# Ledger of designs, part 57: designed miniproteins, single chains, continued (3)

Each design is a single chain, and the fold is of that chain. pLDDT is the mean over its residues in the fold that is shown.

## One batch from the design tools (miniprotein)

Design m9882
Fold by ESMFold2-Fast:
Structure m9882 (fold): chain A 123 residues (1-123)
Amino acid sequence: SAEQRELGRKLIEAAFNGDVEKVKELLAQGADVNYRITEEDLAPGASPDFLGATPLHFAAYNGHVEVVKVLLEAGADVNARDANGNTPLHWAKLSKDKEKAEEVIKVLEEAGADLNAKDKFGK
């Protein structure tokens, strides 16, 4: 529904921003923990690399360790693939904050992340 899509978009935004309390509120309201970005969700001129990304991808990319944990506890797919075949683990490795990236990677590994997952380019 339109309501489910709006909750999904808000969950992506909260996860991107590291807003733990907002993530919990949105999940309690029935937001899909595995919501995937669609073309309709992208602003004009936004990168198509965001297509198919989940809240877990964005939390992992920005090093939001606590949000990553909350999403995984809520049933987030640790091996979810974006439109390019990238997992949350791939996105964590692109993080600018290396210390937070290491913490996120450990949490994802403990949750069963496939360490050998390859994207559509074999990386």
Scores: mean pLDDT 86

Design m9883
Fold by ESMFold2-Fast:
Structure m9883 (fold): chain A 93 residues (1-93)
Amino acid sequence: SESGLTPLHIAALEGKVEEVEKLLKEGADVNAKTKKDQSKSKYDLFGGLTPLELSLLNPSAKKGVEVQDLLLKYGADVSDVNATPLLQRAVLE
């Protein structure tokens, strides 16, 4: 797609834990970034975002944490995100 938005981005944003796990097992790129939209979105939210960053926007804290845990397990890069809560989660394993 023009936006670089993958099924994994959508599943992570929506908190679809089972779909996220399925896509990751099928070899989805855990660190895929969305393309910067030529139209300046009000928050630039779709420019260079990973599935991990989109999972932080999920309104369900429980589903968001489950998705984040799966993405981190499959090697999600935390360098571009406010990683304090995510790093704390990884250390508690």
Scores: mean pLDDT 65

Design m9884
Fold by ESMFold2-Fast:
Structure m9884 (fold): chain A 63 residues (1-63)
Amino acid sequence: SPKVLAVAVEDYEAKSEEELSLKKGERVLVLEALDREWVRAKSLETGKEGIVPGSVLKPVEVL
């Protein structure tokens, strides 16, 4: 599946080791949609990877 470039629309604080913390405006690459609520993403700012709620992300570009 194509990867999606997205931007965090709000701050998100990771609640577990599997989750990715994001700052509003941070750019991420969406690697995988896991379910209706969660996606696996990699931060382009920090290089860290983890799961985040899809609701905190806005798609910008399909790669």
Scores: mean pLDDT 82

Design m9885
Fold by ESMFold2-Fast:
Structure m9885 (fold): chain A 82 residues (1-82)
Amino acid sequence: SELHEAARAGRLDEVKRLLAEGADVNYADAETGRTPLHLAAAAGHGAIVQLLVSNGADPTHRDRNGLTAGDLAALEGARIRS
């Protein structure tokens, strides 16, 4: 969805616009099971993560690999900080 692409790309203003237009913050991608929160967290976009959570994003949602958005953020953080 457009919200998935905006969250992955770090487009904060586009995420705000899409949420205002009624985009489902918890919409899971059919192939991966990932929500916009998963993509923002994996990409390290902290401001978008905070915006999505404040708009009702479920941080406990697991993708097809059983990973939460927090799991993806931790994996990326460990890679960058080593």
Scores: mean pLDDT 80

Design m9886
Fold by ESMFold2-Fast:
Structure m9886 (fold): chain A 105 residues (1-105)
Amino acid sequence: ALAAGADPNAKDARGETLLHRAARAGDLERVRELLAAGADVNAKDINGNTPLHLAARAGHLEIVELLLEAGADVNAKDIFGYTPLDLARDNGHEEIAEILEKAAK
């Protein structure tokens, strides 16, 4: 459960929300709680990364699937022009790359 008074859409100095941190950390239950609390699935940090970018880069398959089900923009580009698919491929996460390719079509 989220702590009383926790804002799921508050950003830190790097523009990261709690959903960004949970997605990068592989914390599946926290991702579910944050989405249920109204976290913006498409929030961008200072580098233009969405939670989907961070989950794809880190190799968290089940979180990638949850974020896509929640309406994550599979075609979102970071400030360098990379999509979540690009980050999955660059980090050798082939199963995540296949899921993202299907979602992008």
Scores: mean pLDDT 85

Design m9887
Fold by ESMFold2-Fast:
Structure m9887 (fold): chain A 93 residues (1-93)
Amino acid sequence: LLDAARAGDLEAVKALLAAGADVNAADELGRTPLHLAAAAGHLEIVKVLLENGADVNAADEYGMTPLDLAEAFGHEEIVEVLLKNGADPNRKG
């Protein structure tokens, strides 16, 4: 799931979630699929992950949330989607 979210493979993300993949599974740095999709600018994957219960306020080992990464990389539409789904703009993990 993490690699599919990072790569922008929407069909693989959908298939893995349908097969019961953990939407909140983290890599060794605490980054979830939502962190990786938000950082990479994959808007449709961000939406699919949130629909499947992704933790919008998950923090990685550096205290970065998906919102922090979307802001850092200038993905304005993803910032808007994350805020609409309960992202706290003042949260550090």
Scores: mean pLDDT 81

Design m9888
Fold by ESMFold2-Fast:
Structure m9888 (fold): chain A 71 residues (1-71)
Amino acid sequence: MLSDEEIAALFNTLDKDGDGYISYDELKEVLSSQGYSDEEIEAFFKAADKDGDGRIDFPEFAAYLREVSEA
């Protein structure tokens, strides 16, 4: 169960540029440390990237993490 504060803190940690987007490499590093496999991380990134622009914004990231934490 991830709180809104945990999701926001995680996003801010991944958003090194402060541009409001997370890259695949940044997401992979964090999720790998949480015990996710490379296949799961790739599927997560593709599912969260609603725009198909190769980047995840905060609303996409938060929605995806809430879905995963309930499943």
Scores: mean pLDDT 72

Design m9889
Fold by ESMFold2-Fast:
Structure m9889 (fold): chain A 75 residues (1-75)
Amino acid sequence: MFITLDQIDTIPDNSIILVTDVAGHSRLRADILESQGYDVYILETKGNEDLNEVKKILEKRGKDKNWKVEIVPYI
């Protein structure tokens, strides 16, 4: 499922969040993780955000939610 920064507080506990600037690459990764039974959310940046800073924000917000945050870079 695709999300925006304004929707991060709606992400369930134990979810995996993929941070990317290119949604197509993260969709393949998400499909693999979803096939393994994980709840997966994709946060696509507009190229003006540092992916590592976005990851830090998500880790801070999700510290009590057991979120796993993974960066999926443009290859």
Scores: mean pLDDT 75

Design m9890
Fold by ESMFold2-Fast:
Structure m9890 (fold): chain A 69 residues (1-69)
Amino acid sequence: HVFSEEELKRAFAVFDKDGDGTILVKELGTVMRSLGQNPTEAELKEADIDGDGTVDFPEFLTLMRRKSA
């Protein structure tokens, strides 16, 4: 199942409290579960390329596309 960009953007925005276009890795898991995915903590940590504990919207899109493949 492939989500639309607008659908993913709306889900992401709910957790992007600062409007920076980033969310915590902890919140990423919650967003993905709300969309019917079940990522492991290892997968969430791997999505954080810089190890900053945050994920931006393009990285979120990439992760969602990988999980649907």
Scores: mean pLDDT 72

Design m9891
Fold by ESMFold2-Fast:
Structure m9891 (fold): chain A 99 residues (1-99)
Amino acid sequence: SLREKVLKEIEERKKNGIKLTPLQQALLDAAMRGDVERVKELLAQGADPNAIDDLGFTAAHLAALRGNREIVELLRKAGADPNLVDKKGLTVEDLEKQL
């Protein structure tokens, strides 16, 4: 059900032309690069830790793929949903176990 919910949300965003805001895109980029200080700044500016890209990745998924546990913990403290899955059906915890 959660996977179907995420895939439906991604499809609905594409249909409605809803794109990631510059703030949300910056959060995903900072998490991918492992930029801890930038992640803190963007979260303080109101960036949504649960915003997803076209692949269903949150900032926490991207940080987990890069092995950056500090960013994953920062995002969890900011309200990141640990149950969100990417298009492959993987949670942040699933990705952390693969590292």
Scores: mean pLDDT 75

Design m9892
Fold by ESMFold2-Fast:
Structure m9892 (fold): chain A 103 residues (1-103)
Amino acid sequence: DSPLDQALFDAARAGDAERVRELLAQGADVNAANYFGYTPLHYAALYGHKEVVEVLLEDPRADVNAQDVDGRTPLHLAKKAGHKEIVEILLKAGADENAKTTL
């Protein structure tokens, strides 16, 4: 992936919502996926970065139901980590409650 997409993963993982906005404005792919299928939204949901989740979901291209290599969506990661507010935000954005994980 591009250096912008790599920076987007790092910003999402760190909870830097302003940097996420800057990178998206520069053309970073909101749906960029790494070798494990993790998108920026997966990282933000896993690490509990509510503001980053909200910024990513402002992009109409954002795939709220993106699946990693194990079929896990951002919603699955937020639920596992206990981030209730992020779970609610993802559900309002159209996350599928019935999405099934598979190995």
Scores: mean pLDDT 85

Design m9893
Fold by ESMFold2-Fast:
Structure m9893 (fold): chain A 81 residues (1-81)
Amino acid sequence: MEQDEEGWTELHRAAARGDVEKVEELLKDPSVDVNAKDKRGYTPLHVARVAYETEPSEEYKRIIELLLKHGADPNAPLLGE
């Protein structure tokens, strides 16, 4: 999976935007690393959780559920580690 200047994959971007359809599309691709880390060590799941805490919405909640369902490690983006 290609990463941008911040180490963000397309999955990080979709999670940050609350783009449920794009997250679902990306998770259908077996080459997508659901646990890909950005330059700070944050996964798409961490990005979605932070977004949900800032703006609680059904879109971010659904993205969190989709990522977990597809094998996202809930402990991979450990806060303070």
Scores: mean pLDDT 75

Design m9894
Fold by ESMFold2-Fast:
Structure m9894 (fold): chain A 93 residues (1-93)
Amino acid sequence: MGRELLQAARDGDLERVRELLAAGADVNTQDVNGHTPLHLAAIYGHLEVVELLLETPGADPNAKDNYGKTALDLAKEMGHEEIAKVLEEALKK
């Protein structure tokens, strides 16, 4: 499930992300670079997937990859302004 969730988040497959989370996939699972599903959705510009992941119980929006970067850092680097805004609002909670 973890690898499949990471791939679905990278691909922006909202329905597959929802199915895997409902099946008990770890929302904070990490790939070999320390990227969570939230990091991958932020890198690849998938706003609806980012929103779904942030609403998932136990999601850590402060998780850092192996380079010390959060999903917010990556969204800003990639120029995904709306995703950066959504992540900044999540960090205020």
Scores: mean pLDDT 87

Design m9895
Fold by ESMFold2-Fast:
Structure m9895 (fold): chain A 58 residues (1-58)
Amino acid sequence: AIGVRALKDYEAKTEDEISIKKGDVAELLKAIDRETLEVKLNGKTGLVPGKYVAPVPI
């Protein structure tokens, strides 16, 4: 599986986004576009900006 690690804290700006904390590792579900990823973190699925995360093996 492919994971993404949060590079910094991010607060959700819309209902489709989720908030992340620096160091959180989420499962990458889908790349929506070049800027936006759909991830699963702690059982919750939502969008995060790709620039705030880095790919990691899980």
Scores: mean pLDDT 79

Design m9896
Fold by ESMFold2-Fast:
Parts: C-alpha cells; structure tokens; sequence
Structure m9896 (fold): chain A 67 residues (1-67)
C-alpha cells in the first residue's frame, strides 16, 4: 500500500478539508481492514469534528486489529 499512501497524500494536499476527511476515512478502512460500517462511522465522526468519538473508535479498532 506504499503507492496508495503516496497518491492519497498528494490528493489530500490538493483537496478541500471535507474531501480530505472522506478520502482519509476510506483509506483507513482499506489499510486497517475495518468493516464498511466502521469506515462510515469514522468518516462521519471526522466530518463532524467529533474528536471524542474518533478517539473511542480508534481505541476499539486498535484493540481488535493488530496494527
């Protein structure tokens, strides 16, 4: 996923904040192997700037997934 990370970084640098959040959430879903439901929740929490929900989701995912 090295090439994908590089392309995503370039796209994020050229995109609006809202688009950056959506792209990042989708990429996280692919990289971390989270479910479609969890991916959607991450994107929504990021769009709403809900830092507390993001921290909770991140902790749960980290506890379940190896890296």
Amino acid sequence: LEERARELEAQMAASDRETQIRLFGEWLGEVLGVSEEEKERIVEAMLNEDVETLRELGARIRARLPL
Scores: mean pLDDT 67

Design m9897
Fold by ESMFold2-Fast:
Structure m9897 (fold): chain A 71 residues (1-71)
Amino acid sequence: VTEEVEDTILSRFDVDGNGKVTKEELLKWLIDTHHLSKEEAEEWFKRADKDGNGYITKEELLELVDELEKR
């Protein structure tokens, strides 16, 4: 089990240094790492994307990961 590492998570999503994660990259990670279906991953993204911008911040990503671990 891999613990949360901010640098590792952000490098996985190839963000441009603004601490933002795109919807497509997050969905891929949720499916690959947590074995969620595409529909389940989309539900998790919608929960985290409070502003509807199509991306989430690093802090919101870490909160999302924490909620997934509690599941």
Scores: mean pLDDT 68

Design m9898
Fold by ESMFold2-Fast:
Structure m9898 (fold): chain A 68 residues (1-68)
Amino acid sequence: GPTDLGAELIEAAYFGDEERVKELLKREDVDLTYKDNLGRTALDWARETGHEKIAELLEEAAKKKGQE
């Protein structure tokens, strides 16, 4: 479900897996606003870990999905 995809998106963003992030962003049911146990989104983790390209992909996806 959207929660499972959100958790996977956070993991991909944290580890810098750009390919996996791109595949997950093709899913219409991915929740970009999903927060983990620390209250952090995939975008928050991409910024914290310095994965600039992933942060850019997530920001653009949020804009397209209206989940800013």
Scores: mean pLDDT 80

Design m9899
Fold by ESMFold2-Fast:
Structure m9899 (fold): chain A 59 residues (1-59)
Amino acid sequence: AKIAVAVKDVTVDAPAILSFKKGDKLEILKVLPDGSLVAKSLTTGKTGLIGPDYVEIVS
């Protein structure tokens, strides 16, 4: 699986957007045509949309 590490805190009250903290590990499930990512938090188990500027792909 493609793993990313959060480089910034994200806290949003939107059900489609994934909230996370800097240093959290995320599994990248899909890359959307607009460059947005669908990811699963390995910390919380929740799935949602994330911006590519907020994460660094490590594997």
Scores: mean pLDDT 79

Design m9900
Fold by ESMFold2-Fast:
Structure m9900 (fold): chain A 82 residues (1-82)
Amino acid sequence: SRDDEIEKLHKLIDKDKDGKISLEELKDFFKKLNIDLSDEEVQVILDRMDKDRDGVVSLEELKAYLEESNIDPKELLELLES
């Protein structure tokens, strides 16, 4: 399901297994997707996802961001696993 794919995506980005995505983990994720973003551009994306402003992205915040951005988590998973 979409929820299972989003949970898998969150776990793949969350390198330290703390249940939250940090700025450094998000930067690593975009590098693995071969997307050339500046640190400032990654921060803007994190800020858009970070609804509670704790500086990290929860599973629920990632779900909300992907829904509002119309991004298919399956396509992101396929890019990471290719």
Scores: mean pLDDT 79

Design m9901
Fold by ESMFold2-Fast:
Structure m9901 (fold): chain A 122 residues (1-122)
Amino acid sequence: SREEAVERLLAAAYTGDLEGAKAIFEENPDLDINAQDKYGRTALHYAAEKGHLEVAKYLVEKGADINAQDKYGRTALHLAAEKGHLEVYKYLLEKGADPNAKDKDGKTPLDLAAEKGYLETL
């Protein structure tokens, strides 16, 4: 089912399973790359949160919305910054992620990096 395919894609993004993500899209060509779970999170959100650069690149190449917001108003850039994933953060900025996007608490990606002590490493 589409729901099962989405769940598998989100799991592949969360675990950094690039080959699994590719296989899911080959098996499900009509799958919405921007499908959201109950938290409003896409596969790109999970790849960014876990620092899986190659999966993030694959998702963006497949048309992932670089500025999609979850239910907390957070983008993939917010999650990469919050977790200190420098290479994913740089890649997302290069691809047009908005560094001034604010979450529901009015925080930018760099605000979250500062709160978690990653500002100097980004």
Scores: mean pLDDT 90

Design m9902
Fold by ESMFold2-Fast:
Structure m9902 (fold): chain A 72 residues (1-72)
Amino acid sequence: AVSAAALAAGSRDVRDFLTRIPGVGPATADRLLAAGFTTIAQVRNATLAQLTAIPGIGRATAEAILAAAHDR
């Protein structure tokens, strides 16, 4: 079973995961979480267009995020 508390804990893991990606800092990771990318699965399901629509994320950073998410 999945609860709101479990989903909130997962958001912290996603933030930690994102900040390990080259070109992604804490502010960019927080912006991704605010845009609804609160799990690694949500990041994997994201498109380049969705990621590049987020302020501060360019195509190269978006490609790095997707590559890292798909390696898991």
Scores: mean pLDDT 73

Design m9903
Fold by ESMFold2-Fast:
Structure m9903 (fold): chain A 98 residues (1-98)
Amino acid sequence: ASVSSDPKAKALLEAAYSGDVEKVKELIAEGADVNAQDDKGVNALLLAAVNGNLEVVQTLLEAGAKIFYSESAESLDASKFSSLDEFLSKVTEPAQEI
């Protein structure tokens, strides 16, 4: 895996992928960018959602994480979603391909 320019962003993505809620909360408290993206343009919120890490999804939404459909697209205000089902419905609508 490529080294990110921000080690906190990389740690946040890895914690979201593994479902480590406590690590996600710690990194957010330390000033990690909740909207940081990996080499594929995937942020922590999308990684948590894809892996079914519901508590991480909720934690990131409460921290103000935005949904990005592409690097140049308008961000969706993730705080408008109160449930994982609503979030996944909106995320999968435009991005039916991984």
Scores: mean pLDDT 66

Design m9904
Fold by ESMFold2-Fast:
Structure m9904 (fold): chain A 100 residues (1-100)
Amino acid sequence: MSLGLQLIEAIKNKDTEKANELLLKIKESINDRDPSDPRKYTPLHVAAEVGDLNLVERLIELGADVNARDSEGRTPLDLARENGHEDIVEFLLSQGADEN
C-alpha cells in the first residue's frame, strides 16, 4: 500500500496520530533517492519520466525539489523533455524549474 493510501486509511479510521506520522514520513522522504534504482532517482524524477502529471503536482505540493539531479546530473525537467511529456515540462517550468 502506498504512503498516500495508508494516509487515506488512517483518516477514514480517525487515527489522527497515525495520519500525522505518515505526513511527517512523507515530508521527510519526499526527496529521498529510490534505493532500488542505480540512477538514484527521486520520486519526482520517476513521476516526470513516466508522464504522471497528477503525481508530479502532488509531489511538488509536498515539497519535492524541482531541480534535484540524478546520478547523471539530469533533473526531472530533463527527463520529462527526453520522454516527450510537454504538459509536465510546462508545469515544472511554472514551478521554478531551471531551463537547460
Scores: mean pLDDT 70

Design m9905
Fold by ESMFold2-Fast:
Structure m9905 (fold): chain A 68 residues (1-68)
Amino acid sequence: HMEEEIARLQSEIDELNKKVEELRKKFYEDLQKMAEEYIKALDTNPEEAKKLFEEMQKKVKEYLEKLR
């Protein structure tokens, strides 16, 4: 049943799109919050800024792995 297969594939695509959108939204929210803390730390705590930058790099790596 070709129509049944097409409907199933569209449902899977819709589900994947939902998951991707949720991952993107969470990633952007987390990254934006970290970036705000990083900017604040740049002027007051260079050591803390370095830590935040490393955490941001880790967050990006984890996000990219989830997209595989």
Scores: mean pLDDT 79

Design m9906
Fold by ESMFold2-Fast:
Structure m9906 (fold): chain A 59 residues (1-59)
Amino acid sequence: GELYRAVQTVPKTSEEDLELRPGEVVELLEEVDENRWLARSLTTGEVGLVPKSALERLP
């Protein structure tokens, strides 16, 4: 899948959210809307929603 890196802290504010620290890598699973993606953390294996603005595409 497509890999992205967190460029900012993503807090867990709801059960649907994926908590991320800067530098953590996620795999994009699906684009839910224009601002949010469903992703899997490669650090924890957890799946949840993240804001697209918090992520940077890995080359």
Scores: mean pLDDT 83

Design m9907
Fold by ESMFold2-Fast:
Structure m9907 (fold): chain A 113 residues (1-113)
Amino acid sequence: TALHEAARAGDLERVRELLAAGADVNAADEFGTTPLHLAARAGHLEVVELLLEHGADVNAADIVGLTPLHLAAAAGHEEIVALLLEHGADAKAVDTVTGKTPEDLLAAQRAAK
């Protein structure tokens, strides 16, 4: 959707316009991916904050159990990880592909730096 593309691109003003126009903040694509997943993976902190303020499901899971917290942690976006945890993200959720938690993914990123 247009909201998915704006969130992926970090286009904060476009995200605001789409949400004001009634776009579903929790719209899932064919893979269960929400705008929050895309913003978290891409490192767009202000877009993540705006989506959460509009009622984005912090624990939305895609078709393989990946949450926005998994994607932020895997990418090493520590400020987004902290923000998602403040909003009630489940740090113990496991994906069905790797069986890893967001904490495991963040530790791996920190060890690589």
Scores: mean pLDDT 79

Design m9908
Fold by ESMFold2-Fast:
Structure m9908 (fold): chain A 80 residues (1-80)
Amino acid sequence: KLDLSHNQLTSIPRGAFDNLTNLQKLDLSHNQLKSIPDGTFDNLTSLQELDLSHNQLTSVPDHIYSLPSLNALYLPDLQE
C-alpha cells in the first residue's frame, strides 16, 4: 500500500507511478488535486483499491475504469 493522503498535493507528475506494477492500494485522498494526467495509473495493473476522495477533481482519466484488478474506487464529490 502507498499512502499519500493528507499531503496537500496539487498535481501528480506524469509517470510518477509507472514502476509500481505490483501496487495493490493507492490512497491519494485529502489532497488538493484538481486534475490527473492521462496515463498516470496505466501501469498499475495489480491495483485493487484507489482512493481519490476529498480532492478538487472535476474529472478522472477514462483508463481508471478499465484497470483489470480494481475492486474499489473512491471518487471526490463532483458537482452535479
Scores: mean pLDDT 74

Design m9909
Fold by ESMFold2-Fast:
Structure m9909 (fold): chain A 90 residues (1-90)
Amino acid sequence: SAAAVLAAVNAQDEDGNTPLHLAVQVQGKEKRKEAIEEVRRLLALGADPNAQGLYGTTALILALSIEDEEYREEVVEILRANGARDYTEV
């Protein structure tokens, strides 16, 4: 059901991370395209771009900490286009 899919894409693990948090944190340049497609897929399925982990950490905060500038800029753009907010707007 749509409700089951929505629950799954917004499910938090023991560290408070949603699938969106985990997809953004993918390491390795060759996995970048797959990670970007996963981020887009999760957002299309109703992943909350503003979901907070245990310490208030959002996918956008994680994306802004990524060393790969090209990947960082692309993921940040996708997240903001899908309603991710800067924490200063709370």
Scores: mean pLDDT 78

Design m9910
Fold by ESMFold2-Fast:
Order: sequence, then structure tokens, then C-alpha cells
Structure m9910 (fold): chain A 96 residues (1-96)
Amino acid sequence: SLTPLHRAAREGNLEEVKKLIEEGADVNATDAEGFTPLHFAALNGHLEIVKLLYKNLKDKSVIVKPDKGGFTPYDLAVLAGHKEVAEFLRKEAKKL
């Protein structure tokens, strides 16, 4: 099931994402398809939300975590044509 953080990340609601993180929302939560909030933010090109979610990850390996279809947040950003999100995720993955 989708958490409030999944929905806020999908919708591009930066203020709600900030609020939910401050309230202790699980940034690593997966939905039924294996999507984290980061997968939705990357798919929809929400760069500032991608950066905020990444900053608050305790386990940075989530940026290379595939959904059930085999797509990482990076793959989704590339497929959707979100060049700045893809480049951010590519650079951060090299630090792992």
C-alpha cells in the first residue's frame, strides 16, 4: 500500500514531503510494486524532492534498488527524460 510519503513524492508536494520526514515517515518504505518514495519522485522529475529524500536516507543503496519490474530510480528518471534527476542519481550512486 502507498504511504503518505509515496503520494507526496509522486505529486511533487515538497512541503508535505518535508513535513512527513520531520514526523518520522519511513523514507525506505516500498509499495506493492517495490516503489520507494524516491522511485516516484524520480519517475516524475521532482528534483528537489529527490535531493531531500536522498539526504534523509539512512541506507543510500535505495538509489540502486529496483522495483519489481527491475527499474531503479535512476532507470525511471532516464526513461521519463528527467535529465537533471538522472544525473544527480548517477553521481550519488558512484559514491556507494
Scores: mean pLDDT 84

Design m9911
Fold by ESMFold2-Fast:
Structure m9911 (fold): chain A 93 residues (1-93)
Amino acid sequence: SDLGLQLLQAAREGDVEKVKELIEQGADVNYQDSSGMTPLHLAAIFGHLEVVKVLLENGADPNAKDKYGRTPLDLAKEFGQEEIAEVLEEALK
């Protein structure tokens, strides 16, 4: 959906308030782009800890895999996002 694309962009940019607004409007927190990337994948890559927390609180799937079989946790580790990796590891318990 258009809301899904907007949510991906807001997550990539770290816009916490826009993420919350789009979720309230009915955006799918698990929306995937053509690469299988969810908002949680993008927030993890770009180091947006508060966006990661908001997405998880609203039912984002920490086990979602992109087209290469990578989870948000895999990408957080690859991109050196240590605090986000810790939050995602706790979400997987």
Scores: mean pLDDT 91

Design m9912
Fold by ESMFold2-Fast:
Structure m9912 (fold): chain A 62 residues (1-62)
Amino acid sequence: LEVGDIVRAVEDYEGKSELDLSFKKGDILKILAVLGDHYVVAQSLKTGKVGIVPKEYLEKLS
């Protein structure tokens, strides 16, 4: 995953903190930043909200 990628959530995620993004399986997100090996900052295209997301919950769209 890299900045500018459009990705799909592969399962529901409930954020662990106020900085995290919560989403539902099938939601489409845009990657805004890459945070090391495990996390990204993403924006939900459904809600417009921005937050930290574990990479394992995301699939890159072709």
Scores: mean pLDDT 84

Design m9913
Fold by ESMFold2-Fast:
Formats: sequence, C-alpha cells, structure tokens
Structure m9913 (fold): chain A 72 residues (1-72)
Amino acid sequence: SALGERLLEAARRGDAEEVRRLLAEGADPTYTDSEGYTPLELAAEYGHADVVRILVAELKRRGLSILDAART
C-alpha cells in the first residue's frame, strides 16, 4: 500500500515525525518491501535509534513481539 511504502522510506531516512504520522494514519508496521525488509529492520540497518524505539513500541502495543516483526 502507499502508506506501507511511505513508512518504509520514512524509517530508512530516520524521519521519526513522519513515522509517527503514518502509524497514526493506519500504516502497517509489519509491511515489507520487495526484499522483505520491515520498517524496523530498515531503521535498525541505517542506525535510526529514535525510529527503532517508535516502531518497537507500536509493535508491542499491537501484541506483536520484535521477533515476530523480524524475518528470523
């Protein structure tokens, strides 16, 4: 979806405000790109600790573990 694609790009860039906005609009934090990367994995890869914290908190609120959001 467009929201999912925007969330992936915001996480990759480290745009914490855009990440929060997209999640509030219903973006799926488990959405993956064509290579299977989640927003959490992209934020972690690019070293965006603030975005990692936002995504971890959102996944926990939804009853999902960090491990369930990671591919392995």
Scores: mean pLDDT 79

Design m9914
Fold by ESMFold2-Fast:
Structure m9914 (fold): chain A 90 residues (1-90)
Amino acid sequence: SEVREKLYKAAREGNVEEVEKILKEHKDDPSLFLPDEDGRTPLHLAAENGHLEVVKVLEKYSKDPEVLRALKDKEGNTPEDLAKKNGILE
């Protein structure tokens, strides 16, 4: 989906305004939070790149933020694990 691709890009780049705009316009679309081929969600990408404000917005507009925080990518990493690997969280 073009919308999903835009959300993933905005989350990776830390574009808070674009992330919030997409989530507000598509608030009932759960597919926006589905993992990619590597098992990574927009939350993984935001956390890996240190975009804490994007992480907060994604959790706010998610129906299941606890589930998103617990999801592991294909390497076994949660979003928090990726943030810790990059020195963002200690």
Scores: mean pLDDT 82

Design m9915
Fold by ESMFold2-Fast:
Structure m9915 (fold): chain A 87 residues (1-87)
Amino acid sequence: SEIKELLEKFLKGELFSEEEAEKLFKYLDKDGDGYISLEEIVEKLEEEGFELSESDILRLEAMIATADKDGDGKVDYEEFLALLTGK
């Protein structure tokens, strides 16, 4: 699955292309509100069969906190792209 490969790449902290980051954001933002949360990311990883370690969860929390300008626990499309592409 292309989405499973993108989720694995995300968990490993690998750099994304803009197209890959956009595709992953649209998959995670199923509600269409333009934001994603740590809870939504964890749910999608579990849905695709990933087993998350404590270290994986801490890394995801740190990534979201770095991107989250508002401190609300959510990241928008621009913040997510910057996080994944390293720009």
Scores: mean pLDDT 78

